Designed miniproteins, single chains, continued (5). Designs and how they scored, part 92

Each design is a single chain, and the fold is of that chain. pLDDT is the mean over its residues in the fold that is shown.

## One batch from the design tools (miniprotein)

Design m19186
Fold by ESMFold2-Fast:
Structure m19186 (fold): chain A 63 residues (1-63)
Amino acid sequence: MLSEEEKKELGERLKEAMERGVRAAIAGDDAGMAEAVAESRRLRDEYGLSLSEAQEIASEYGA
């Protein structure tokens, strides 16, 4: 299980990737959106997280 410090670091990274994806989608930047999605997926795979688990960590610790 991740420590609180690790969850905070991961949450900040996940939130940054999601925010970049949203901004890219609004701007019509397909390449930027794909890159942000790929980074989010890579982080989830690295830490063995489901999408819902990653969203919870980003919401709680990525503030």
Scores: mean pLDDT 77

Design m19187
Fold by ESMFold2-Fast:
Structure m19187 (fold): chain A 89 residues (1-89)
Amino acid sequence: VEELLREAGDLVAQASDAAKSPEARIQATFALIGVAIALHLPGDPREAAEFVLRQLEKALKAAEQAGDTEMVNLLRRAIELARKAIEEA
């Protein structure tokens, strides 16, 4: 679970760096903070992964609205890793 969430965080950081829209970049930054919270706060690993998935879905919607195909592709990969983390938890 932690390894999958760290990999998702790396993809979100790349998405933030690639972001062409300020709104999409801000949402990717919130998702990255969400990953950091999930990795550091004690609790249920499944709930942590579900929290990360929700933040990633918000960032994906912002990237889609911005038409940022590169950011969308990176965030979709991060979402798949978060879904795998939920299944393994």
Scores: mean pLDDT 80

Design m19188
Fold by ESMFold2-Fast:
Structure m19188 (fold): chain A 94 residues (1-94)
Amino acid sequence: SMEEAEKEIEKVVESFEKLLDDIIAAYKDNPELAAAMANQFLKYVVAEAARWAEEHGLDPKEVAERIAKRLIEILKKRGIPVDEEAIKAHIEKI
């Protein structure tokens, strides 16, 4: 259901924020690598969310776009450069 989708999206966002803090801490001496790893992690999470959506009879692209928007905002709030073109290309392949 849409309500279950919204709850899953919130859980994914919370998990992403926690793991993002770990990535930033692990690569704090190399901010360019930290940003690259964060963007790769975002793309991975978006793809996994799309797979979850498909398994539950939801539109995988719609769920991917919703999650990507939330995760991009998190990266921007943390001052991490976002490769929005690569993320858009990744969603188009879903």
Scores: mean pLDDT 83

Design m19189
Fold by ESMFold2-Fast:
Order: sequence, then C-alpha cells, then structure tokens
Structure m19189 (fold): chain A 70 residues (1-70)
Amino acid sequence: MDRAERLARLRERAMETYQKVKKIAIEKGNYETLKEVDEIMKQFTEALRAGDEARMEALLKELEAKLKEL
C-alpha cells in the first residue's frame, strides 16, 4: 500500500470517528468531550501536514478511546 493511501485511510478513519464522537457528545450535552476531540483533530491535521504517520495513528487511537467511553 502506498504511503499516500495509508495517510488517506488514517484521515478517513479519524474523520468518521470524530463525527461519531461529536454527534454523541452533543446529544448527551458532554461539551468537555466535544472540546477534547476538537483539540485531537487539530493535532491530527498538524501531524498529517508533517507526514507524521505514527502521531496520526496515536491520535486516531485517542479518538477511538473517546468513542468507547461515550
């Protein structure tokens, strides 16, 4: 798999997870979690710009953990 394809897949997974967490957090009135995932997505965008695949993977795991806690 090309590096570009791997980065695109990580971005897609992060966006899907972010959208799910955001929806549930808003429905539950959990604005603290909403704020936290917004910050994680900002860091993810910076990691993507830097081409830091390892950091993107770590941040995706943080998003997935937030989804499981909701």
Scores: mean pLDDT 84

Design m19190
Fold by ESMFold2-Fast:
Structure m19190 (fold): chain A 70 residues (1-70)
Amino acid sequence: DELVELAKSEDEEDRRKVVEILIKTDDEEVIKATAEALAAQKTPFAENELLALARSLSGEKQQYVLSLLP
């Protein structure tokens, strides 16, 4: 998936675009896979990106994303 590959990027701009797309999507599998890819990169941006995503979500999806926080 293109989003998962972009989420593995160390480029803040590419990662920011991924977060914006995920905020607008309701696909649980895409959200989980892409959030995991974002979390795998231990960059200074990852925590803020995951927090922004979690704030846009609810229920199990939100809990999963929060579980990925460092």
Scores: mean pLDDT 75

Design m19191
Fold by ESMFold2-Fast:
Structure m19191 (fold): chain A 92 residues (1-92)
Amino acid sequence: MAEAERYAEQAIAAMLAGDAEAARRYARKSALAAGASPETAESIGNTAAFLARLPRESVERAAPYFREAIRAAVAGDDEAALRHADLAVQAG
């Protein structure tokens, strides 16, 4: 959904700005708009908050994996969404 993608880009912008609370909030909203479970959305939010505390270059490496996590959630695959979120942490 366009709303999920919009919140994902807001989460990435917050991560690049080092704003962990905004990153968590927008990432959670993105996952919920994508149709993820509340538990999956909380996990994705926690991942975004963690990434926001990393250097900009780490966030830039992680951003594609974070976008794939939201795409997997839109496809109804919460397991793939969590796997891509883990890859985002590893890339940062």
Scores: mean pLDDT 86

Design m19192
Fold by ESMFold2-Fast:
Order: sequence, then C-alpha cells, then structure tokens
Structure m19192 (fold): chain A 113 residues (1-113)
Amino acid sequence: SEEKKKKVKEIIDKFINDLKLTVEQARETLSPEEAARLEALFDEIINELKRVKQKIDTLSDEEAKKLIEETYNRIIQKLEEARAQATSPQAQRILDGLIESIKEKYEEILKEL
C-alpha cells in the first residue's frame, strides 16, 4: 500500500541521515586512509538505499519487498567483506555497529510490509 511505502521511505531516510553522521564521526577517529575507505563504502550503501526509495513507488508491494530483500543481502555481504578486511579496532567497531544497525532497520521495514 502507499501508506506502507511512505513508512518504509521514512525509515530509509532516517537511516541515511544516521549513516552520514557516522561518516562525520569516523573522520574524527580514524586515519585519513581508513576514513576515506569507510566513506566510499557508506556512499555505496547510501546510493543503494536511495535507489530503493526511487523505485519503491512504481512497484507492487511484493516487488518492493523483493527489491528490499535483495538490496539488504547485497549490503550485508559488502559490510561483512569490509569487516573481514578491517585491521584497526576503531574501523572494526564502526563496521560491527553498522551491520547491527542495518539488521535492525531491515526488521523495522519488514514489519511495515
């Protein structure tokens, strides 16, 4: 339904804003090289989330759910790969927090669909 899609987009918008804040905090605590790597990863995730927002209104509820599930799986895979490559405790902590946050937001979205 259109109302459910609006709620999903609101959850995504809040999450994008939280990610942008996390990037700003990472720049203060990480080396410039590590901060740049995490910023690139976060930009990729934000772009995937924006793509979901742009497409969701043109899709059926079933198609929207499938897009969200496929996007979630891609994001989690990328984050787990980045976590495996992270060498600094600070970068590891940020990635662990982001993985947990994404899982929570995905569960919130599924409750609306």
Scores: mean pLDDT 85

Design m19193
Fold by ESMFold2-Fast:
Structure m19193 (fold): chain A 69 residues (1-69)
Amino acid sequence: SIMETIDLTVKEGEEPEDIEVTRFDMKDVTGLNLKEALELVKPKLGETHTIGGTWKGKEVTINLTIVEK
């Protein structure tokens, strides 16, 4: 398999580092890291979003869910 799928749950206000994001759902977000993409998109609590990006030099697909703190 060329891409790995990662399930990621993030608390409101917490942002994982070292993930470079290329897509947020169907939007191209080239040049943003995950933190910057979350600040731009502002996903709603309890929603799950599909993110494409690079983590540790490998292409990954991330199923991201934002939960309350």
Scores: mean pLDDT 68

Design m19194
Fold by ESMFold2-Fast:
Order: sequence, then structure tokens, then C-alpha cells
Structure m19194 (fold): chain A 108 residues (1-108)
Amino acid sequence: NRAIEEENLKLKKEGLKLYGKGIDAYDKGKYEEAAKLFGEAAKLFEKVNDYLGVAISLENLGKALEKLGKYEEAAERYEQAAEYFKKSGLESKAKFLQQKAEELKKKA
């Protein structure tokens, strides 16, 4: 269905734009804004079943939450990112993020 393909492309482009804004906010030390933008990007990628887009957005959301000292929330986002990386065939990346989440739970 061409109309569904066009809508999915628009949502994916919006997700990429929000993700890019999140990176810019993170680089400028605006971690609360970065977290919001990465969370919004993840939701858009999820709507179009872009599992890699969801995974990368959730990983960067976790990084922003770590900078805010929100270690329990960061751990939860890393665990979610690991599941999506696993769905994308990135097993080693998933295992790395699961280990990082366990370390953060000990710090929270």
C-alpha cells in the first residue's frame, strides 16, 4: 500500500530529525531536552517497526539519563535497547547494554 509506505517514510524521517536534535542537545549538555527528544524518536521508530532506530534512540536516552543521575531509569532504557538490538541481530551490543544496566542498578 503506497499510502502506508509514504506515511511510514514520513514517520521515519521525523524520528531521524528528532534523534539528530537529541544528539545536538546531548553534545551541548542539555540532557533533559536530549532525553525527551530521544524518547520521542524511539516512539516514532517503534510505530514503523524500525527496531534498530528504537534501539539506538533508547541507548542514547539511557546515556542522557545517566548524565542526569537517573541510574535506575537509565538501566531500564538500556535493558529495553538491548531487546531491540537483539531483535536487530546485534547480540554482542545487546549483551554489552544488559551488563551496563546491571552495573547501574548497583549504583542506584
Scores: mean pLDDT 91

Design m19195
Fold by ESMFold2-Fast:
Structure m19195 (fold): chain A 95 residues (1-95)
Amino acid sequence: TEKVGKAAEEAMNSKAGKTAKEALEAAAEALRELGAENVEVTVYSDGIVESAEVEVGGKVTGDTALVGAVVTATLKDGTKVVAGSIRLFIKVETL
């Protein structure tokens, strides 16, 4: 799952100065480019993102992993919030 976490975190940080919603959508697109399927984004808090950290957990069934990513963002005002979560399915050969 390191590839998933890294891709999501890099995409989020590439959107520094943008809204958390925009940054989360960029992370979802980066994950789709890795081969992730059924990518679902949930936004918990919105604001202008300066940086983000992504924690990834997953469960493997057969050749497929169900992966959940929790995104903690540092906002422009210095506040740390759980900005959102991303749920996806990805083939273990892609991890």
Scores: mean pLDDT 81

Design m19196
Fold by ESMFold2-Fast:
Structure m19196 (fold): chain A 60 residues (1-60)
Amino acid sequence: SSREAELKRFGEQIKAAEKLIKELGVDAALERFPDDFAVHIAVSMERMKRGIDRAIERQK
């Protein structure tokens, strides 16, 4: 279906955005691509992962 193709393409865009964030960092990626929805999603996921890691470290 068109939805399956759309989800696949969006997944590829998210992977590209994750790679970009790894190279540039969160703040630089947002500055360069402020209107890119995939970048915003990837940034949110990265921030969530970091938050979870910090919470686990503190709670033991």
Scores: mean pLDDT 80

Design m19197
Fold by ESMFold2-Fast:
Structure m19197 (fold): chain A 61 residues (1-61)
Amino acid sequence: SMEEEALAALKELAAIMLAAGVPKERVLHAVRSLLRIEYPDLPEEVFERVERELAAFVESL
């Protein structure tokens, strides 16, 4: 699904950015912005779920 593809792609990007030394707050801002740009047709409820999952993922690293 688009939700699964978005989550997988943005988790990979977040991991790369964190490994490169980017602060967690900047990583979260970047992946949230990119989610809106790359997946503009996702329903708002899906955006909220993906954003929560990305935040949890970044916080876990």
Scores: mean pLDDT 85

Design m19198
Fold by ESMFold2-Fast:
Structure m19198 (fold): chain A 79 residues (1-79)
Amino acid sequence: SLSAEEREKVRERFREEARRAIEENGEELLKELEKNIDNAPKGLSESQREHLEILKEAAEEAGHERIAELIEEIIEKGE
């Protein structure tokens, strides 16, 4: 398994990659999220919730507030 330092580097890289992907493909990602929001999985694992929280933060940092709102809705539906 990854060390604590390696896990933190993976999380940081994921956040930065997600932010850039949202900046580059925000319009397409927004359409995809809106189309699939009703199919959001129920009973999200802790790891899935953590990944979605990072994606939400990345969307906010990228200035895509609507994408961040939809990700939050997915997290809430997954409870």
Scores: mean pLDDT 78

Design m19199
Fold by ESMFold2-Fast:
Structure m19199 (fold): chain A 65 residues (1-65)
Amino acid sequence: MEKRREELLKETEEGVAEIAAAVIARTEGIEKLETAEQYRELAKIAEELGMLDAAKYAREQAEKL
């Protein structure tokens, strides 16, 4: 059941990064994470705070949008 363990670890890491990104957005007054520009701004803030996982998540979402 190696695939399931790898999936759970990946999902947990992604989930933590997503929650961290949402907390930063709320703290900085970003009410909605719907546009690429909002995610780019979030990525800059997360990087400044040293939250590299949240910054990476935000950059990936900005590129996807």
Scores: mean pLDDT 70

Design m19200
Fold by ESMFold2-Fast:
Structure m19200 (fold): chain A 80 residues (1-80)
Amino acid sequence: SLEEEALAALRRVAAALGLDLAARLGDLSPQQRETFAIAAGMAGVPVPLADLEALDPALTLEEVLRRLARRYAGRFRPVE
């Protein structure tokens, strides 16, 4: 599904940026959040930074990625 493909792309982005999926969203620096949003867009999942920052900061990155994949699956454009 597009949701599963978007989730896989987001997990690859997090891994490439050295982000721990067990870390809380609120524990990321502002620069880490901005870099993640930019890299996610480059990987075909256009996540607005404001939408990322509107999420509960207590969520783990794994849960954040699942919610973003579900929300943005319809906008996903796989990069071949």
Scores: mean pLDDT 82

Design m19201
Fold by ESMFold2-Fast:
Structure m19201 (fold): chain A 98 residues (1-98)
Amino acid sequence: MSEKVENISEEGKKILEELIAEIQRINDEANERIAALEKTRGKLSDDELFQLTRPTLEKIIELIKEAAKKAKELGEEDLAEVLEFIAKKMEAELKAVE
């Protein structure tokens, strides 16, 4: 499976770099919101943290789907397939805990 991703183009690598940067930005924003809440209310439980981060996880899944679409448009079919598979798996797991 790893061998399929080893042959991605520079354009495909740029898609991955942009995806990673955007995911980090969204996670930083979520962490800052949580820290601000904990400063005013005290420590949140794991359940409260999960409920607060759920929309962030859903947004990350959508970003991965958009990255897969871009990869497919560039002819990076293997990269697109891997990203789509990851997004669908994450989405199914997230919905399973609802």
Scores: mean pLDDT 77

Design m19202
Fold by ESMFold2-Fast:
Structure m19202 (fold): chain A 86 residues (1-86)
Amino acid sequence: MEEMKELEDALDRAIEQVRAMLEKMGFTELAKKEEEKGKEVKDKIMEYLKKYKDDPDKAKQYTNKLLQEFENWLKERVEEAKAELA
C-alpha cells in the first residue's frame, strides 16, 4: 500500500517537474504533450495496480515497463526539441 502511494506521488511530481522545466526552456508544446502522455501512463499504471492487487510483484513489473517506455519517449522528444531550438 505505501509503495503504491509513493509510486503515484512520485509519478505526479516527476510529470509536473519535467513540465515546468520544459516550459522554462521554451518548449511549451512539448510541456503540454509531456503532461498529457504522463497522465496516460499514470492511469495505465494505476489500472494495473488495481487489476493485480493480489500480485504486487506482477503489478510492479508492468509499471516498470510503462515507466521505461515513458522515459524513452520523453528523452527522444527533448532531444528533438533541443535540435529545433538550436
Scores: mean pLDDT 78

Design m19203
Fold by ESMFold2-Fast:
Structure m19203 (fold): chain A 97 residues (1-97)
Amino acid sequence: SMEEAQRELKRLVEEMKKIADELINALKNGASQEEIDELMARFAEVASRIAQVLRDLGEEEKADEIIKLTREAVQAAVNGDIEKFKKIVEEILKLAE
């Protein structure tokens, strides 16, 4: 149902916030490349799940934009650009509203 999809979307948004915070902390504290790669993979997986829920709701344009922004966020993280990563995450979260 639409209500179940909206509930799942809210759950995934909270999961994304948690992973983004963990990734930001890992980048700031000089965590291992293995840990950073695992967090980036988890971030991309949650973003993909958000996009799929949006497609199931008929929000194809929002889903496509989230996938594009996710690639940009991962690239910002690879470059160590924490502030750019944060701004892109904010944009993804707004699309999931």
Scores: mean pLDDT 89

Design m19204
Fold by ESMFold2-Fast:
Order: sequence, then C-alpha cells, then structure tokens
Structure m19204 (fold): chain A 94 residues (1-94)
Amino acid sequence: SEEFLRNAEEGKRALGLMQALEMLEKKDWETIALSGPELKAAIEEVKTVLTDEQKEFIRERFKEIVQMEREGAPKEEIARRLAEFQRELEEMKK
C-alpha cells in the first residue's frame, strides 16, 4: 500500500540508528569496519550527536521492534511503528 511504502521510507533512518547503537554496544568492531558509508555515518551520529536520553529511547524502541518480529507482526505494522519512532526521535531533537 502507499501508506506502507511511506512508513518504510520514514522508518529506514530509525532502523539504521537502532542497528548502529546495537553494534556499538556489542562492540562488534569487525561488522562496523566492514559496514558501508551510510551505516558508518549512523554509527558516528550515535557516538557524537545523540544524547543519552535519545540513545535510551532507541534501545527501548528496538526491543519493541524485535518483540513484534518474534510475535509475527505484519511488515506493515512494523514499518508503521518504525516511522512513529523516527518522528518521536526527531521531536526529542527540538
């Protein structure tokens, strides 16, 4: 659907930041070293730009996404939730 595609695009940035934060916390230096420029940029944003409050928000929202995936939530629902998290994170930056 059009709504799904819109939510998928908006949620892509949230997912990238969630993945970057998890890699940093796991100290997965090999995966980080082999990552592309977009993921390396997300990693630097997590390291240098995001506040501790924003990092905690991302951790909790990533746990929610992982749980939804485990419970077999539809991809449209997951995309919608990721888009909502991205909008909430941007609001925290104001």
Scores: mean pLDDT 80

Design m19205
Fold by ESMFold2-Fast:
Formats: C-alpha cells, structure tokens, sequence
Structure m19205 (fold): chain A 71 residues (1-71)
C-alpha cells in the first residue's frame, strides 16, 4: 500500500535526517509515484548508509505501488 511504503521511508529518513515531517513525507510520496524520483531516492538511501539489501526491498515495494497507481 502507498501509505505503508511512505510511512516506512518517513521512519527511515527521519531516523537519520533531522527535517520537518512534511518534507520527509513529500520526498517519500514523490519517490513512490515518479520513477526518476524513485531512482534518486534509492541513491539517497544508499548514501545514508542503509544496507543495499534493505534498499532493494524498499525499491521493489515502491515499484509495486507505482505499477498499481499507474493502472
């Protein structure tokens, strides 16, 4: 579900970045709904030191939500 992936990204980013919740939520939503933003978000998560395996799991979930939203 979109909200579940957005909440997971929000939790991960907020644990390592001190930023307003609104900005983090906007980042997470854009990452799920825009393939170009998704690629940038994946690179951003890797730069934050999140394990590649976890980042790829999140990517797969974002791609699934994007395909569902596109239909």
Amino acid sequence: MLDEVVEELEKIVSSVVDAPKEQIREFARRAVLDPEAMERAVEFLKRLGIPDEKVEEIRARMEAVYEAAKA
Scores: mean pLDDT 75

Design m19206
Fold by ESMFold2-Fast:
Structure m19206 (fold): chain A 85 residues (1-85)
Amino acid sequence: SKAEAQARLSHAAQAGIRSVLESTDVSEEEALEAINKALEKLGIGTVSGTADNVTVTLSKESLSEEEIEKAEEAMGKELEKLARK
């Protein structure tokens, strides 16, 4: 369901954001922007909130398991790019 996909992606985004904030000098705003960039590239949604309360909002009515996994990978890659020196 859309709600399950949003919950899963929200948890993945929050975990990724917290990881880079704890290990790098990246700001909360930069991390949220990186997640938004990944989701916009896929055309699936946006992210909002804070590092402690991340919410992904989907623009699509449903996502397949493969689309969810691709979104998780894309979010991770954008955060990794942001964290790399």
Scores: mean pLDDT 82

Design m19207
Fold by ESMFold2-Fast:
Structure m19207 (fold): chain A 95 residues (1-95)
Amino acid sequence: MSPAERLVRQYEVRMKAMDWLEDQIKNNKVVSVEEAKEILERLMEGLSREERRQTLQQLLYDVSMYSVDNPPKTKDAQSARDSFMEAVAEGIEEE
């Protein structure tokens, strides 16, 4: 895969992951680390180990930026974000 195609694909995964997290928060859904890991695995299907690690590292920045602009107003929203961040961090360690 070309470097440009790799970047586009990683960006699409990041966008879909953030859209999913935002949907959980808006709907006041309880998110487990395991549920977040399952979603990330599905979204990252077909990425190489290096691409997965790079995508997950970028997602940590994406969640941090989102949190600055959209601070959680409830414990459930904070928990959903924290579970997602833990899933991303564990994914980085597994690669």
Scores: mean pLDDT 82

Design m19208
Fold by ESMFold2-Fast:
Structure m19208 (fold): chain A 56 residues (1-56)
Amino acid sequence: SKEDELKLVAEFIYFGLPLHEVAERLGLSNEATAQYIVDFYRKHKDEIEQVAKELE
């Protein structure tokens, strides 16, 4: 779901979740996952920052 993806990207950016764990959860390569995170963050920056605050 979008909420699960927001949480996953927030955990990567703000809480040190390893790239390989994000890749495993998304079913992508490390390279594709890095690009996915960049694109997702650009599209959903405010939502990701809000989720990060809720995870603190």
Scores: mean pLDDT 84

Design m19209
Fold by ESMFold2-Fast:
Structure m19209 (fold): chain A 85 residues (1-85)
Amino acid sequence: SMEIAGKLTWQVLLAEALRAIEEGDLERAREILEILKSYPNLPPEAEKGIELLEKALEGDKKALEEAKELLKKLKVPEYILEQKL
């Protein structure tokens, strides 16, 4: 199980950052990406996810779509990526 009381896993944080961008909460997305960048020993797919989401924050829609595809490949649950009220 993922640790919730301490540090979230990088997969969950990438998914939360993507969701924040999709919801237009760019401040929250930046905060999550800064937390991710503080993590030691991130795998290459995590670093790529951060890069794509930072480009998406700058308005790169292609980077946003590539980030969605990356997170699907990582088997992150889609309800985190596309959460609706």
Scores: mean pLDDT 74

Design m19210
Fold by ESMFold2-Fast:
Order: sequence, then C-alpha cells, then structure tokens
Structure m19210 (fold): chain A 96 residues (1-96)
Amino acid sequence: SPRLRLMRRIADVAQEAAARMSPEDAGRLLAVTAELLERLAAARSLDEMRAAVEEAIARLEALAAESTDPAAREALREAVRRLRELLKETEAELAA
C-alpha cells in the first residue's frame, strides 16, 4: 500500500530527526508525527492525506523557528524537506 509505505517512511524520518535533538524538541516532533500518522490512517482520500502532511509540515516549520538549537533546526528543516518529497512520491504513485 502506498499509504502504509508513506506512514512507515514518515516514522523513519521522525526517528532520525529526533535522534539529533534534545528530549524536549524530540518529544514535540514525535507528537506532531504521531498525530500525522493517525490522520493518514483515517484518511479517505488523497486530499485528506495531502492536508494532513501539509499541516504537519507547517507545525514542524514552526518548531524549527522556535528552536534555539542549530542541530534541531537543521534536523527539523531536513525532516520537512523529506516529508515534501515523500508526499510528492506518494501522489505520483497513486496517480499511476
């Protein structure tokens, strides 16, 4: 399933990013990711999946802006870039 692959890869991205930041920042990232995964599991359309990922991206960008740790900011920006690519790949796969 393209959705299950997207969800697994999002979890991997979040785990990799969390390893590079403080427990406090990691906790906030993982909370956003857990909510995203619940929304993706419940999504009934590609539009709902897109909205869930785009909202999570906006929340992660806000976390990056709030963080005073350069490593956390870079990890969060990298996670955002990877989430955008994963969404694009999933949309292309579902359109085929």
Scores: mean pLDDT 88

Design m19211
Fold by ESMFold2-Fast:
Structure m19211 (fold): chain A 66 residues (1-66)
Amino acid sequence: MTQVRDPSETPELILQNLKLLEEAKASVEEMEAFKGEVKTVMKDLNVPEEVQKKIEEEFERVIEKL
């Protein structure tokens, strides 16, 4: 609650990068690699689990479309 002051921008940046990868026709392999990095970043920044779950669902939707 107190040590994380601007983490709300992190989910937005992740979603923007996900969209850029989708537009660039990134492979499933590239998307899965980015998902792994994103999970590490979200854990390091103590992003709420509900937000992490929503981002994971977005990755699953994009990967499913590829």
Scores: mean pLDDT 73

Design m19212
Fold by ESMFold2-Fast:
Formats: structure tokens, C-alpha cells, sequence
Structure m19212 (fold): chain A 86 residues (1-86)
């Protein structure tokens, strides 16, 4: 279905954000968050897990500002998933 395409798009945007500069990463993570509203709880958890992984990688590579952008997305995604699961 089209909403599963949104999961793939969200994951691709997060991976692209991890490879982009801080400004571009902010744009891409905002777009990914918009796509998440079209996903079910299980799909949201998969995207959140990828975001958490990319955040950890950014911290390891010393990209502090980028890690903050990805961490903010991860926090917002976790909050949204928690609300959806209630």
C-alpha cells in the first residue's frame, strides 16, 4: 500500500540526513516526520529504530550538530509512536 512506501521514504530521508550537512538534515528529518504520520505503530517503530541507529553513528563520527538533529527526530518519533500505541 502507499503508506508502506512512506516507511521506505522516511528511512531513505533519515539515511540521506545522516550523510548531509546540518541544515539539509533538518529539512530531511522534518519531511521524514511528516511521512511517519501515515504509518502504523509497527512501521513507526521501524523508522524510529533506524533514526536511533543513525543518531548513534553520527555521535561516533563526531558530527555533534547532526547528531542533535537526528536525536530530536528520534525523540519526536518515539513520543508519536507512544501516543499512537495508547
Amino acid sequence: SSHKEYKEKAIRLLREAAESDTEKAKELTKKALEYMRHLNVEEQKEVTEEARRQTELAKETGSEEKAEVLEKFTEEAEEGTKQAAE
Scores: mean pLDDT 80

Design m19213
Fold by ESMFold2-Fast:
Structure m19213 (fold): chain A 65 residues (1-65)
Amino acid sequence: MKELELRVEELEALGRMAGVFERVEVSGDRVTVYLRERTPVAEKLVANMREAAEEAGATLEVHLL
C-alpha cells in the first residue's frame, strides 16, 4: 500500500507538470485518475499508473473531464 501511494504521488506530480492530470485519488484498493485531456503523454502516464495499481492488487479508474 505505501509503495503504491508513493508511485501514485510520483506519477500524479508528472501528470500535473505535463498539464494532463487534474487530480488523482487513492481510496483503499482503488486509484482514480481525472484527466484534463487525452494526449500520448496522458496515455503513457495512465498505463504506468495501471501497472503500479495491478502490482499492488488495486484497481484503476480513469475519468476524462
Scores: mean pLDDT 79

Design m19214
Fold by ESMFold2-Fast:
Structure m19214 (fold): chain A 82 residues (1-82)
Amino acid sequence: ASEEEIDREVREALVIIMISIAINDLKKGNYEGAIETLERAKELAPPEAQVYLDKAIEYAKNGDVEKAIEYARKAGDAVSRS
């Protein structure tokens, strides 16, 4: 693999880990921590996942935990398919 491919794989793995942490925080009622983690994940995420992360952050800020988790999962799926 090229250096650029390895860097991308590491970045994508970190985004998936951050999304998993954020989903767990949302389930525990730690909405502030989840939002912060999702915003950090968005900075490292591919454009396809950023759209879903934006929606997850929006729903989390509005207290719609079920939709926040749904869009966070969609973001993780988008990263895995990139």
Scores: mean pLDDT 84

Design m19215
Fold by ESMFold2-Fast:
Structure m19215 (fold): chain A 84 residues (1-84)
Amino acid sequence: SLLEQAKELYREGVKAYVQGKYEEAKRLFEESKRLAEKAKDYLLQAQAYGWLALVYHELGKEEEAEKAAEKALEYFEKYVKEKL
């Protein structure tokens, strides 16, 4: 399913990040985020943005890291609101 594909890309992104493959991790998290967005999975979107913030930080892109962290919080708030 679309959601299963998004979760698999998310897992591959985490693996790439742990291995220091930051450009690969970025690509995988961006792809996971895109599919999670189509699936309206706010938690997975928040998680992908959170990891993208760490990736941008490792790549020296501090402004992009801050924006990704803000998006992670935004989507986590959407997730919490959906559960209310």
Scores: mean pLDDT 90

Design m19216
Fold by ESMFold2-Fast:
Structure m19216 (fold): chain A 58 residues (1-58)
Amino acid sequence: DSEEFERRAVELYLEALAAGADPAALQAILRDASQRFAEGEPVEVVLAELERRLRELV
């Protein structure tokens, strides 16, 4: 579900940004996640990887 992906991705982005993550790195990771979602990966898999990668920035 694109709405679920967008909502959760925004939540994870804001959490990482508040924790001091580099905005340029955040944008690159979000672009990768959006591309994988667009390519048909399950939303739960894409979001789990997005969360993992964002946590690695803090």
Scores: mean pLDDT 81

Design m19217
Fold by ESMFold2-Fast:
Structure m19217 (fold): chain A 61 residues (1-61)
Amino acid sequence: MEEYIRNYLKSLGFSDKEIELIVKRILENEKYIPKSALEAFKKGDIEPFWLSLLIFGPMEE
């Protein structure tokens, strides 16, 4: 859900504008993530690979 993502990004020092852009990207990329990885992320168990895929999408950039 958006709440845990926003709280996590705020804890990393992102601005409100940056958080909005990252949340939009995460929602677009949510379909590429296994449900088990999304549930773990929601509980704060953040795997770097899945976090990268959520933020950057399935392309390496």
Scores: mean pLDDT 65

Design m19218
Fold by ESMFold2-Fast:
Structure m19218 (fold): chain A 61 residues (1-61)
Amino acid sequence: SEIKKLSEELHKAVENNQLDPKLAQEKGGKIFLHSASKAEEDDPAEREAIERSVANIRAQQ
């Protein structure tokens, strides 16, 4: 799913030291939460929220 893809992309950025893990968790909490519990999340509202969280986190780099 798109949400899982965005979640994995965020985690990969943190793993590569491109993003502070605490900052990522604070601004992308929904992404970290989702990656643990949902493999097939296709709710458009959740997808948009996660995409905005990823964009916000990237803006803080």
Scores: mean pLDDT 58

Design m19219
Fold by ESMFold2-Fast:
Order: sequence, then C-alpha cells, then structure tokens
Structure m19219 (fold): chain A 78 residues (1-78)
Amino acid sequence: MDQEIIERTAEEIKRLLIEAGASEEAAQELVDALLAGDGERESELSREFAEKVGEETAKELTGKIQELMKATYAELEA
C-alpha cells in the first residue's frame, strides 16, 4: 500500500537532513512536520536549521525536500 512509499520518502528526507548537519531528533521533527503539512512548525524548524547550517544551505535543502515530496505524491496518484 501507499504506506511503503511514504515511509521510504520519510527515510530519504531524514538522511538528507542528517547529512546536512541535523541531529536525528531534529531530522525526525522536520520530517513529521512536512508529512503532516504543518507549515507553521516547518517554518520554525527551518529557521533553527538556517541558524545552524547557514541561510543558503537551509534554503537549498528546503527546496530539495519540497521537490522530493511533490514527486512522491505525484507517483502515488499514478
């Protein structure tokens, strides 16, 4: 079922965040906010991330994650 695809996407996003310098806990919170579609929580977590890794890196990561999420949802509809 769709749960397998969602789980894979969540794991990929987590790995990208950890590789960029996020802790496992911070990566999990970001993934949870993204999957829930909670824009307020995502914004707060992104701000903290930008302060730690730098504004440019945080923006690039946010864009990549958003693109990955969109592609995954498009595949789920197919």
Scores: mean pLDDT 74

Design m19220
Fold by ESMFold2-Fast:
Structure m19220 (fold): chain A 87 residues (1-87)
Amino acid sequence: EKILEVKVEVKRLPDGTYQVTIKLKATSKEVAKKAAEDALNFLKERGFVPKSAEIKEDGTLVLTFDTEAQARAAAKLAERYIKENYM
């Protein structure tokens, strides 16, 4: 029922967009997926709407943004949300 670790990576893609990858170590895949879904919804509520969003089977959240500033802000906000609500 808990997230044990959060790892966040921001990188520039060849097309000039920025990818945010949020990897979660959790007690179950279901908890990881729920944390990723809730974090994505929280970002959207705060005005950080990604160009693309994917939640992988292991609960890894992958987002793309137009600018580095948006990507880094979204990354910090998502990490904080998960740490405060799931850790």
Scores: mean pLDDT 86

